# Designed miniproteins, single chains, continued (4), part 47

Each design is a single chain, and the fold is of that chain. pLDDT is the mean over its residues in the fold that is shown.

## One batch from the design tools (miniprotein)

Design m13609
Fold by ESMFold2-Fast:
Structure m13609 (fold): chain A 81 residues (1-81)
Amino acid sequence: MEEEIRRLARELARLFGEKHGLDEEKVEEIERKILEQAEAAIAAGVPAEAVALALRALIARAQGDEERAAALAAETEALLA
């Protein structure tokens, strides 16, 4: 799961960099901040699976796939209920 979360954080940061014309250093900074937030959530008791689903939902939104983003967000909420 940790490897998947790292992969998803990198993908999300890359998509943000691509959309906003950010340099590699800024993309790496965003990736690091996403990972810090994910780690803090897991330390606070959020299941790693829910964190991964939340990242997938953000990636889907970043790609313009609102339907998939909504479905993934619903799965995340179900795990946290």
Scores: mean pLDDT 79

Design m13610
Fold by ESMFold2-Fast:
Structure m13610 (fold): chain A 71 residues (1-71)
Amino acid sequence: SKAKELEATAKATIEKAKELGAELEEFPLETMVENLLKQLGKAMKKSTLDQADILRAAAADLLDADVALKS
């Protein structure tokens, strides 16, 4: 289903963010998305431009997944 596809994308995106140095705790997916968005704000101050762009794209995908999962 679309929701399962988006959930898989969200999980893959969270793992990518961890690889790029984002620190996340194990919470419900909605809370992890919110925490990831906060981490993006911190990461953008220290990351190279290309890393920041990857994280922004990841955040957009996570927001889409969050909306689909809550539907």
Scores: mean pLDDT 59

Design m13611
Fold by ESMFold2-Fast:
Structure m13611 (fold): chain A 107 residues (1-107)
Amino acid sequence: MTPSEILREFIEELRRLKAELDLTPETQALVDSLIASLEKMAEDFERLEKENAPKEEIIGLIDLTIDLVKKFYEYLKKHHPEAAEALQPVLDRFIKKLEEYKKKIEE
């Protein structure tokens, strides 16, 4: 899977979980904000992939994406711990997939 495909899969998993979980309006708005940011990042990855951009540019965007998701999760843990627990497996899996892709292109 390419980074853009990893992000698109994660966005669909977040949309599914948002529909299945009884989230507060505030938590739903936070998830929607994350999805909007990820949609833009997926478009940026698609552009870089199409242009055969240098691996350093792809790595830079991976690092920014991982940082965004980690900050989102830390905010949820502090303010919405039940939502953080429910979302943790999907967030951890997403970060791991991006870290594995990054490692593969650095080797």
Scores: mean pLDDT 88

Design m13612
Fold by ESMFold2-Fast:
Structure m13612 (fold): chain A 87 residues (1-87)
Amino acid sequence: SLEELIAEIREVLRRLASMSPEEARAALDAVVQRVLASPEVSEEQKAAIRAAHARAMELLATLSPEEARMVVGVLLQEILNLLEEIL
């Protein structure tokens, strides 16, 4: 459900500083896949999330661990805000 996904994103954001870059990337990918599978999210919103995720993945290959966590955190917060508006 969207409520469960929102709770999961909040938990990831809370623990992000203690995650490895690989764990942070995996958490972001899992969240994105669940959002893209959600019927409550519009095709326009899904397209925006796909574009943001692709951009984040390009950046994560070249960033420091601290910068990588920051990028993941920003995108997760944007997704969280979007889902809270739908809920």
Scores: mean pLDDT 83

Design m13613
Fold by ESMFold2-Fast:
Structure m13613 (fold): chain A 71 residues (1-71)
Amino acid sequence: LDDKLLEEAKELVKELDKEKDPVKKQALIASIAHLASQLSEEARQELIAFIEETVKDEELKQQLVALVEEA
């Protein structure tokens, strides 16, 4: 289960990195946070590492990491 949710979350992170529309970015952030809330602590740490490697926007990266940590 974790593997499928983690893969889905990683795909959303990739889409978020490429997204330009603020409304769609907000929706993607919400979806990522929701999936993260269903992950084990170990899977959330892997997702955080992926966000740090994938997201180029430093502010967005920090926001996502904080949301996943609180999930």
Scores: mean pLDDT 82

Design m13614
Fold by ESMFold2-Fast:
Structure m13614 (fold): chain A 106 residues (1-106)
Amino acid sequence: MAQERVERRRAVIDATFPDADPEVKTAIGIAMALLRRESLSPTEVAALRAVLPQMQALVDARRATLAANPDMSGRERIEVETTTFFELLKLALDALEAAEAEEAKA
C-alpha cells in the first residue's frame, strides 16, 4: 500500500511538472504529504522551503507555455491544477509554521 501511494504520487507529479528536476519532484512529493497532514520532519520542511522559488519558476514557465498554446487540450485544467497546488502548498507551510510557533511558546 505505501509503495502504491508513492508510485501514484510520482505519476501525478510527472504529469503536472514533467520538466522539473528530480530534487524538485521529491520536494513536491513531500508537499503532497504535508497537504494530506502527514508528519514531516523539520529537515523535510526546510528542504521544501529551499525549493519553493524553483517550484514558483516552474509554475510560471508552465503558465507561459499554456498561454502560448491556447488550443492545447486540457490547458485550462492543467493551469488551474498547477496554480491551485502551489497556493495550497504555501498555505500548508504557513499553517505548519504557526503550529510550530505555538508549540515553541508552550
Scores: mean pLDDT 63

Design m13615
Fold by ESMFold2-Fast:
Structure m13615 (fold): chain A 82 residues (1-82)
Amino acid sequence: AAPPVSAVSLKDGAEYLKEVKEELLKNKEAAKGAILVIADEGSTDKTVEVAKELGKELPELEVRIYENTSLEEAIKRAREEL
């Protein structure tokens, strides 16, 4: 079976990613073997920084960040790199 893949498009989504981090820290089993694809649409906040921290705090979650791109392009790149 392929690992579960979740994909999110974000612009100035640092607060959203902090909430995702808090929920996954409460249930680390949900992060095991999962892949989170983040398409950053040119955020001006700490979105990319928080996304990198999410991967460090949850080492069992594979976080892939694609900057200045659409959700569709990020999914395509992740698929080619996985």
Scores: mean pLDDT 77

Design m13616
Fold by ESMFold2-Fast:
Structure m13616 (fold): chain A 79 residues (1-79)
Amino acid sequence: DSLTGLIEKAEELLREGERAFYVEKDLETALKYYEEARRLLQQYLALAQRVGTPEELALIRELLERAEKGIEKVKEAMK
């Protein structure tokens, strides 16, 4: 399923952002991964509203919140 593959890609971007932030302390790289994940998840949310299951829609919303919280945390650390 194409939507499943897109969700997996967003999850991978979030994991890379978390690794960059928590492990490598690379704030710029972390921000780029989180912003890319948010961008893709916003596109996937629009698609899932038409063709996704309720479970896929809920998962995309959870991942989007995770991306947004990651961006907030990185920006706070950049102060």
Scores: mean pLDDT 85

Design m13617
Fold by ESMFold2-Fast:
Structure m13617 (fold): chain A 79 residues (1-79)
Amino acid sequence: DEEAKKKADEAIRRSLTEIYKLSEEEVEEILELRDKMLELVEKRKKDPSKRDEYVAKVKELQKKIEEIIDKGYKKVEEE
């Protein structure tokens, strides 16, 4: 559902900018990583035999998101 995705993306964008004080560029990078995670979920639906591969890739993308949040938040606090 495109509307549900837009609403979720807006809520995430708002939290990242207002609570975590991330830049627009950092927020867009996080949303792109989230979109890649959603693509892996769709690939799993088409090929459930690759479940372990999809789980590993999702964890890698989650780690990248966490690194962006930590680095971005710390950078803003130093300003």
Scores: mean pLDDT 74

Design m13618
Fold by ESMFold2-Fast:
Structure m13618 (fold): chain A 95 residues (1-95)
Amino acid sequence: SMEQVRQGLQELLELFQETLERLKTASPKEQRELMHELDERVLDILGTLDISNPQASQTLQSLMGLRLLYSRGKLSLLEYVQEARDLLQQQLQQL
């Protein structure tokens, strides 16, 4: 349902907002641990999303694109988390 899609996207938004806050005081070692935790938690949430929904599918593709830019060193961890948060906020406003 649209409500289940909204709930999944809201959970992703809250995760990226939480990670952004935690990054403000994180050492380089803690940033690596946060990134690993973020990847695992994102995968768990994405596993609950109905990807047959166009909004969920589009959001997943965009989020994967940002993650790829980070892995290629084109975005810092902070930039990746900020852009993912902004993307999720924008997608939720369109639902």
Scores: mean pLDDT 87

Design m13619
Fold by ESMFold2-Fast:
Parts: sequence; C-alpha cells; structure tokens
Structure m13619 (fold): chain A 65 residues (1-65)
Amino acid sequence: SAMEEEIKRAFEAAVEAVKKEFPELTDKQAELFALSGVMQALRKGSVTPEDAAKEALKVAKEYLK
C-alpha cells in the first residue's frame, strides 16, 4: 500500500541520517533509533523521510550525549 511505501522510505531515510551523524553505531543500533523516529513522526501525524530523520536524530542525540 502507499502507506507501507511511505513508512519504508521514512525508515530508510532515518537509518541513513543516524548513520551519517553517528558512524560509530552498529547497523542494529542505527535501525533502533530510526524505528523510534518513524514511530514519533507517525504519532505526530507525519511520516515524511525528513520528519522521520529529524525525530530519529533527536532520539539518538538524547541517548548519545
């Protein structure tokens, strides 16, 4: 469905954003932060790649400061 494709694109963008900012993270760690970002974006009513990446980076920065 279109919604599944949007969620997939948002997740992929969030993973890449987290990996670029925190290259020391394992793929699994980056995926967990990306998933949190996608869930937060969905909760706020937006699942664009940019919003998911923004929320994922926000979560990662809170835990990795």
Scores: mean pLDDT 85

Design m13620
Fold by ESMFold2-Fast:
Structure m13620 (fold): chain A 87 residues (1-87)
Amino acid sequence: SVEEVAEEALKEVEEAVKKAKEEFKGDSQFHKQLDKALESFKKYVEELLEKYKAGEISEEEAIRALRSARDTFLKEIEEEKKKRLEE
């Protein structure tokens, strides 16, 4: 279901943020950036679920959007981690 895909995406994104914070202990600026990004992701998921519940988007559209947003978030976290390891 859309709700199950949303919970899965949130769990994967939260775990990625947790791992990034553990890898960069003491980087308070990066931790704040990660927290801000996670809050934005959660709001996006909530808005998408509201659109789905209102019948504004199909289940297939909602699932694709959730997976795409999750993949983009995870990729951006990995790219930011690489930049911080090189500098």
Scores: mean pLDDT 86

Design m13621
Fold by ESMFold2-Fast:
Structure m13621 (fold): chain A 95 residues (1-95)
Amino acid sequence: NPVQTLQQGVDQIIQTAQQVGASQSTIDNIQQLGNNVVSGVQDNSNSQTPQQTQQSATNSMGLLGSLVVGLLNQSGDDSQPLQDVGNQVIAQLSG
């Protein structure tokens, strides 16, 4: 299920951001962005094919990953582990 894979990816990004020492404010922002992304894909899935939902989840994960990396770089935190997680989730959604 692409929506479930996306939710698991968001959870993993939050966990990884905590591990690199991101501030609680940054974690809260990531969680809000992730929740909005998952909700948007879930809502759209009712009018889409499974393949369209998979593409939507993949695109949303890519956007979320870029925003999260930007937030971490601005705070001086290591963004490489989150880039690796984002790429892995995109690979799972694309396969």
Scores: mean pLDDT 81

Design m13622
Fold by ESMFold2-Fast:
Structure m13622 (fold): chain A 73 residues (1-73)
Amino acid sequence: MLSEKELLDKFKETLEKVEKEMPKNPSQEEIETIVEELKTLLDDLVSKYPELSKETIEEMKKLIEELEKKLKE
């Protein structure tokens, strides 16, 4: 079973891949779709791994918010 640290690391890798894959000038619709998918992924992780600390969940939320901010600039 994946440890909390492994889950966080994989989540970070997923965000890095998403950022790299995004077009240089993503549309608002593309940004909204990606952010929604990432939030759904986080909700699924919290549901599957109730042992995730509140601090780790908060860090994952911050990573999504940071990515959204970068894509909207």
Scores: mean pLDDT 79

Design m13623
Fold by ESMFold2-Fast:
Structure m13623 (fold): chain A 82 residues (1-82)
Amino acid sequence: SEEATELVYSMLGGLASASGGTLEKEGNKFTATANAKELSEAHGASAEKIAEGAKKGIEETTGGKAKVEFEGDKIIITAEAA
């Protein structure tokens, strides 16, 4: 739905902005990137915990699906809105 798509966009946009990352949107599909160190510093927690929290938030709040991948200091979050 458009509402679920807007919620995912807001959640991932905030995370990317806080971490010097990027956000790409294709319909109801999203790819966000974050720098693990910058994300950890911005939130005062480990990057893994923050990324897992974002995944859970997307799935529980929007009914969508999310996946988190770690590539060195780079975090990649892919999501699909319901």
Scores: mean pLDDT 81

Design m13624
Fold by ESMFold2-Fast:
Structure m13624 (fold): chain A 68 residues (1-68)
Amino acid sequence: MFSEEEIERAKKLLAARISVPLTEEAFELLLELVGTDVTKLIEAGRKLQEYAGDKPVTAEMVREVLGE
């Protein structure tokens, strides 16, 4: 499980690089699938942003885009 500091850092990193909001469930699932690696997290976030457009990213979108 990720620490509170790791979660906060990941949220700030995504907010700096991706403009779309993530639901709490989507963010938790993203961390579960990708982890806290900066490169993987940013790349996954960008794919989710591209898929969602101007809509908030949901856990369903995370599964669709990143779930194999």
Scores: mean pLDDT 76

Design m13625
Fold by ESMFold2-Fast:
Structure m13625 (fold): chain A 85 residues (1-85)
Amino acid sequence: VEQLLEEAEKALEKGDYESATKYLEKALKTLEKSKNPDPNLLRRGLELALQVGRGALLKGDLETAKKAQEVADKLAKLLKETLAK
């Protein structure tokens, strides 16, 4: 997961929002399969997904922005569930 988030961050730094979203989707799937996901990784993924969504929206890439927002929403839900324990 940490490697996928690092790859997403590198793609975001390059303005490659499509690749960043793809890495975030893979990270999300791995975190969803975890019995006890690390809240620090969930928070990092959420922050990255929100930044990717904003960048894509500002460039007019609505499809990538929608996918990034979906990832952010799912990470936020998983983070809330994890912190409630």
Scores: mean pLDDT 82

Design m13626
Fold by ESMFold2-Fast:
Structure m13626 (fold): chain A 70 residues (1-70)
Amino acid sequence: SRIDALLAAGRYEEAAMLAAYEFLILGTGSPRDLARALEAAGRAAEAAGDHETAKRSFEQARKIREQYGL
């Protein structure tokens, strides 16, 4: 998928934005893809030393997983 291609390319913020658009706006995406993209963005931010962005991304992913039983 386009989301998987963005994740493979390290374009995690764009993957999260696309996953959110497809899931929340179009109704054609999955909450699992959104959680995966947010978790990947969080790990990348953590590795870059951006702990605040990492914390927010992981919190958003956790909320999505909890809300949708993932």
Scores: mean pLDDT 83

Design m13627
Fold by ESMFold2-Fast:
Structure m13627 (fold): chain A 70 residues (1-70)
Amino acid sequence: MSAEELAERLREKLAPLYPAIADWPDETLLRTAERLLAREEELMSLSREQRAKLPDDEAWLLDYLLLTRS
């Protein structure tokens, strides 16, 4: 998935929860998507046991990253 496609999905999915995101410039969303993609390698390298110990919010982010990579 491209950073541009992820940025659009972040706007669609997170704007209802965080209204400020709806007003973010495209450049800001793109930078956020790029940061999430960069962190994907770190998160994807975690063992199953380490993934089970993630806080709920980080576990949700990991699930989102896995869905966006497929």
Scores: mean pLDDT 65

Design m13628
Fold by ESMFold2-Fast:
Structure m13628 (fold): chain A 93 residues (1-93)
Amino acid sequence: SEVIEKMEKFAKDTEKAIKELQERYEKLKDVNPEEAARLARQIAALYDTLARIYKKLAEMNPENADVYREKSTKYEEMAQKALKEAEEIEKRL
């Protein structure tokens, strides 16, 4: 399905964007904790977006639904971890 392929490509592009933001986060967390906290919140929002995309893919493609649901759950957990990291940094400011 062309729609499924486009959604998977968007998910892949989003994963690449998260990786670039994580690299910036690692460089900033000791130098500028305030900006690092903001990046952690942005990373969390993108993980939440990935979770929603994979949840929708699971609904659209029953044959691969289990794989997509597993990815959705993983990214929901990663979003929560990124939010907690941001909150911990903000408490130290």
Scores: mean pLDDT 89

Design m13629
Fold by ESMFold2-Fast:
Structure m13629 (fold): chain A 60 residues (1-60)
Amino acid sequence: MEEVEEYIRELLKKEGIYDEEKIEKITNMAIAFLEGFKLPKTKENIEKAVKLALTLASYD
């Protein structure tokens, strides 16, 4: 679980997101997608969840 959060944070920083509140919001959203859909916490699934969370956040 901690490894998943760190990987998500690393991906967000790579995308230029350094705002801790945004990182927390998107991280929580991505984890919720992984757990809600019962997806294995692989790097591929984490990347897909982060992309989905970023897309949804862009509508706010």
Scores: mean pLDDT 77

Design m13630
Fold by ESMFold2-Fast:
Structure m13630 (fold): chain A 100 residues (1-100)
Amino acid sequence: MAEEEFIERWKELFELMIRGINKALGIPKDETDEKALENFIENVRKTLESAKSEKEREYVARLGIALLNNDFDKVKEIIEEAKKDGYSDEEIQRLLGLAI
């Protein structure tokens, strides 16, 4: 999956979360919400850039998209693929941590 798709899905989720909180608390969206979104997206990009390789970055993006779509069957498929590629359980746990 493309890194851009992963970043866009996280942006959508964060926007929905902030909108939901603001609605629940009866507060309007303001410039602080916009800055929080920008900082969040920048941190998502930096997390992807911290991956050890292009292949690792692809696994992080694919896992993240599957998790955001609540596609746990796809998450399992990706984990099994990573294991076949020689990733250890500890490395897979790290990739999952980067994806969420």
Scores: mean pLDDT 74

Design m13631
Fold by ESMFold2-Fast:
Structure m13631 (fold): chain A 78 residues (1-78)
Amino acid sequence: SLMEDIQEALEKLQSDPEALQGQIDQLRALLEQFRAENAPEVDIQKLELAIQFYEAIKNNEPLEKILELALQLQQLED
């Protein structure tokens, strides 16, 4: 099942909080760089949403919230 595969993938990400935090820290650094360079607003929004997505996974937020963030990120991928 696709949903079961997604849940298993999220559980694996949650099992390595150090790697997950490293990903968040890299995205935060990139966000600061993009803001300093006046990157397009959509690119800044994508980074902010990606950070929220990984933070939700790290904090073991409800699956529905994680999926909502993923859908919002997907919509910005135009």
Scores: mean pLDDT 81

Design m13632
Fold by ESMFold2-Fast:
Structure m13632 (fold): chain A 70 residues (1-70)
Amino acid sequence: MRILELPEERRQQILDALERLELEKGYDAVTMKDLAVELGVSTRTLYNYVESVGDLIVLPLKEAVDRVVP
């Protein structure tokens, strides 16, 4: 999986940037371009790590679901 291939620091930076953008713009307004700008990288570079903003969101949701339905 793309995001799991990242070093811990880079993965954390991406997740932190996503969280900040969600708080600033709202959940539906965050785009890959916004995330790339926040991280100081190109959108193409960001796509090497994640396919979409949704890929970042589903990881925490997956963990929550696995806890509720063991």
Scores: mean pLDDT 64

Design m13633
Fold by ESMFold2-Fast:
Structure m13633 (fold): chain A 140 residues (1-140)
Amino acid sequence: SIEEQIFELVERVIDEDASDAEADAVLQEIRRLAREAGWSHEQIRMLEIGFRFAYLAARIAKRAAAAGVPQSKIDQVKALIKETVRKILEMAKNNASKKEILDVLRKTAEEIAKILDDPEVETLLNQAIDNSLAFQKALE
C-alpha cells in the first residue's frame, strides 16, 4: 500500500542517521507518493508534520545514545516513534482532524521525554510541531 511505502521511507530516516538533505529528499518523495495516491493538501500537510516530528525525535535519540543513555531506552524511543508514525499515517488517510493528529504527536513527545528522563525533549519536539504549523500557515 502507499501507507507502507511511506512508512518504509520514514523508517529508513529513523534507522540510518539521515542528513538534513537526505531527510528533505525523503519528504519530497513522501509528498509525491501521497499526491499520486490522491491525498488532499491537508492530509499531506499532516503527514509532513508527522515526518518532521519523527526525524527530530530520531536525532534526539541518537544524541541521547551518544550521551550514554542505555540502548534499551533508545530502542524503546525508536519503537514509539515508529508506532506513532503508523498511527499518524492511518489517521491522515482517514481524514482525522488536525487537533487529533497534533494531540497524538504531543502525547508521544511527553512519553519520549519520560523515557529519556529529559523534559527539554518535550519542549524541542513541541517546537518542531509549532514550527511546521507556522511554515504551512506562511505558505497560505
Scores: mean pLDDT 86

Design m13634
Fold by ESMFold2-Fast:
Structure m13634 (fold): chain A 62 residues (1-62)
Amino acid sequence: MKGAVGEADSPETARKAVRAVKEHPGVYGGALLDDNTAGATAESPEIAARAMEKGGAKGTPV
């Protein structure tokens, strides 16, 4: 299991990133880590990061 962390410029963007992550195929889960940071687990770090970026957060694979 692989993941990504998404940094957002606002709390609203972080919440949108969590929603985008949960809707993305190949994502297993997503959550807010803090007001401006979202986390995701997926089939690959690239899938998790891509899902984050669709929500407007800057995805970093982990």
Scores: mean pLDDT 78

Design m13635
Fold by ESMFold2-Fast:
Structure m13635 (fold): chain A 87 residues (1-87)
Amino acid sequence: MRKALLLTVAEVDGKAVFGAREVELSENIEEDLKRAMEETVKELIEKYGKVKSVLAALFDEEGNLIATARGEVGEDGKLEKVEIKLH
């Protein structure tokens, strides 16, 4: 199983909040990325109370860009309207 680095930028109260997380990749990179984004949103809501949106970029161990994603967060705190682009 391959390791990757997820870099995130979330919008919280009009400010950018940066994050980094190691992600274990399976055969389904899109599902792995979506799951990591959902966990990031959950942690940010627990810490800040509200998150509007998240941008994400996934890099391999050599620093090559694998995928990018964006998502919006609903009033219930759930990540929705997720768009993922594989590179």
Scores: mean pLDDT 83

Design m13636
Fold by ESMFold2-Fast:
Structure m13636 (fold): chain A 95 residues (1-95)
Amino acid sequence: DMVELLTLIPGVSKELAEKLVEAGIKSLQDLIDSLFNPELFDELGLSLETKRNITAVVLHLRYNLSAEELSEILGLSKKTAEAVVEAADKIKELS
């Protein structure tokens, strides 16, 4: 369940989603809390782009930042920011 939800995030493969779940991201709250544990992403060897996309999902979930705000704050393209918001909303709906 959480594995499938995490694969909605741009840059997160099924293999990476499985590693994130094994590392403790088993719920929506765990995903939000991961923003305060940067070492987790470093240990998993995530690219800067993937870390940025996961951060954008968490910022939308916690603070309801728009795709435009995420694009401006994190330097995401409009297309990537819109995909991140869509993924975050779907994760929230299905959690």
Scores: mean pLDDT 82

Design m13637
Fold by ESMFold2-Fast:
Structure m13637 (fold): chain A 69 residues (1-69)
Amino acid sequence: LTEEAHRIGKEADRAILEGAPSEEIRRLNREGAELLLRDPSSPVGQVAREIGRKLREIGDEIQAELEAS
């Protein structure tokens, strides 16, 4: 699982070097993060899931506020 996430990270790095669109890079980073967050057996993974979920909610709220303005 962690190794799969690292592999996706390397693909993202290559995409950056090749000048791929930001949307593709963000998608790769999201997939890597999801793989790490899907490991519930790790204590670190549990904390990371809670923090990641909160950060996404905050980010979405900020984005909505900016669009409303």
Scores: mean pLDDT 66

Design m13638
Fold by ESMFold2-Fast:
Structure m13638 (fold): chain A 87 residues (1-87)
Amino acid sequence: LEDLFDDLELLSEIRSPTMTIKVYSGFLNGQKTYVIVVEGESNLVKTHGDFGYRLIALESAKTLTPSDYQIVDIKVTPKGAIAIAVQ
């Protein structure tokens, strides 16, 4: 994650028994970017696949970033977390 974005700062962290949602601010190619990272229990991936995590990440991006920002990238990290970049 830090390899892709400059000046990453953790803004908030929401923890539940089944998942953690982290919101970062930083820069991608000089543009202010918010990054939402959703990590869940391995059993969620097994039962709902990547689709469930993507839905949670999309809803988090809508509610946790400015409404005039747009999703510019969606990635799966090597650890299986969903990362959404918003500018």
Scores: mean pLDDT 68

Design m13639
Fold by ESMFold2-Fast:
Structure m13639 (fold): chain A 75 residues (1-75)
Amino acid sequence: MQKKQDEALEKAKKAGDQAIEENRDSPPRERLTKASLAAANAVQENIDDFDLQTQIIQQVGAYVLQQVKAAEAAK
């Protein structure tokens, strides 16, 4: 169970990071939206259990928000 959660979280983080990088020139809100969607899609593709999907999406959502904030602070 835990290993599958860790793998899904890593894939979701990578999807979020990729979306942020591809949209680096977009406004912060748009980058956050696209990264959150990409990460959520990655979780849904790797986890079938709804409760577990929700938990991992919450974790990666916090990560994605932090990444967008860090990118803005670097400008």
Scores: mean pLDDT 80

Design m13640
Fold by ESMFold2-Fast:
Structure m13640 (fold): chain A 78 residues (1-78)
Amino acid sequence: MEEEFEREVLEGIRLIALGVLLANYPRVSKEEFVEGARRIAETLAKIDRELAIQLLNDLAEKFPDVAEELQRMRDELA
């Protein structure tokens, strides 16, 4: 059950991170957005690399303008 709880918490963190990045994209520069995504993904990767990869994939689908940079970050984590 601790393992299940941990998984739920990590998934919640991923969804919150995705929401924060989505909300901020129109208010920040592409460079600031990419840097924010990098910091969040690197932090998540220390806990669960697969979750970090999922976050970067979701962001790449929603933001084609920065998809190339996000895909590169994903490849660095894989």
Scores: mean pLDDT 76

Design m13641
Fold by ESMFold2-Fast:
Structure m13641 (fold): chain A 67 residues (1-67)
Amino acid sequence: QQQEVQQQVQEYDQQIQQSQKNRDFVIEGSKSLPPDVSKTTIQSSQDLSAKREQLYQQQKQQLLQQL
């Protein structure tokens, strides 16, 4: 049981890391955009990443609480 939960927790951690890498990719791409557009794109990307991270963290915590 704990081993299976730990494996799923690690999978969520990998999903969070992937979300962060996707965010960084968008931020890097935004460097070629006008400053105002770049700022909006970066904010949107960071907000999306934060929401995805929150979702996976919530799922992770729910799994840990089921023990």
Scores: mean pLDDT 79

Design m13642
Fold by ESMFold2-Fast:
Structure m13642 (fold): chain A 64 residues (1-64)
Amino acid sequence: ATYKVKIITDRPAFDEEGKIIPKGTELLVKDVVIDEETGFVYATSVETGKRYVAGADDVELTEL
């Protein structure tokens, strides 16, 4: 499934290189996985193929 991810808090999300993705950023993503051990959500950008990580409580997911 394809999702829109929006960063909704001031806690930063990160890409696979550790680059900070700030509040208000929207990404089109696939392969969404919630990591139970860390409480992080991992997803892959549809456009770039890069992986992203954010806290599960720090993102809004909209299925497309």
Scores: mean pLDDT 80

Design m13643
Fold by ESMFold2-Fast:
Formats: C-alpha cells, structure tokens, sequence
Structure m13643 (fold): chain A 84 residues (1-84)
C-alpha cells in the first residue's frame, strides 16, 4: 500500500512542472496505471502536489480530483483528511 502510494506520488511529481490542466490529465493516466490503488489515495496525492507546486486551494483540488477518479462522497472526504 505505502509503496504503491509512493510510486503514484513519484509519477505525479514528475508532471508537477506542467500546467494544472496537464497535471489533471496525468492523474487520469495514473488511475488507469494503478487500478488497484484506492481512489482516495490517488486523489489525495494529486491534491497534495497541486497544492504544494501550484498553490491551488485544497478544497477545489480535492473536488476536481475526486470527480476525475470517480470517488464516492465518502472517498472524497477521506482524501480531504489525508491531504490536510
């Protein structure tokens, strides 16, 4: 679990120098690549990078990424808690 989340973070971090729109496209690719990963973990790692690298508000980023990964409302709230 932790190793898979780290690999997701590393793949997204490589795209961190791109625009927010390009970063969202990378998140969609990561969802396809890491199908066994919890959706809340992918959303949380994407939100963390977008917040840290692009200064975007956590709430907006979590909402966008949760929608992109097809997270349930419960998974979205878990992602929000993980980003803090």
Amino acid sequence: MEEQVKKIREDLEKAAGLTPEEMLARVAEVVDKYKDAPKEDIAAEGARILTEKHGLPIDRVVDALAGLVGATPEEKEKAREKVK
Scores: mean pLDDT 73

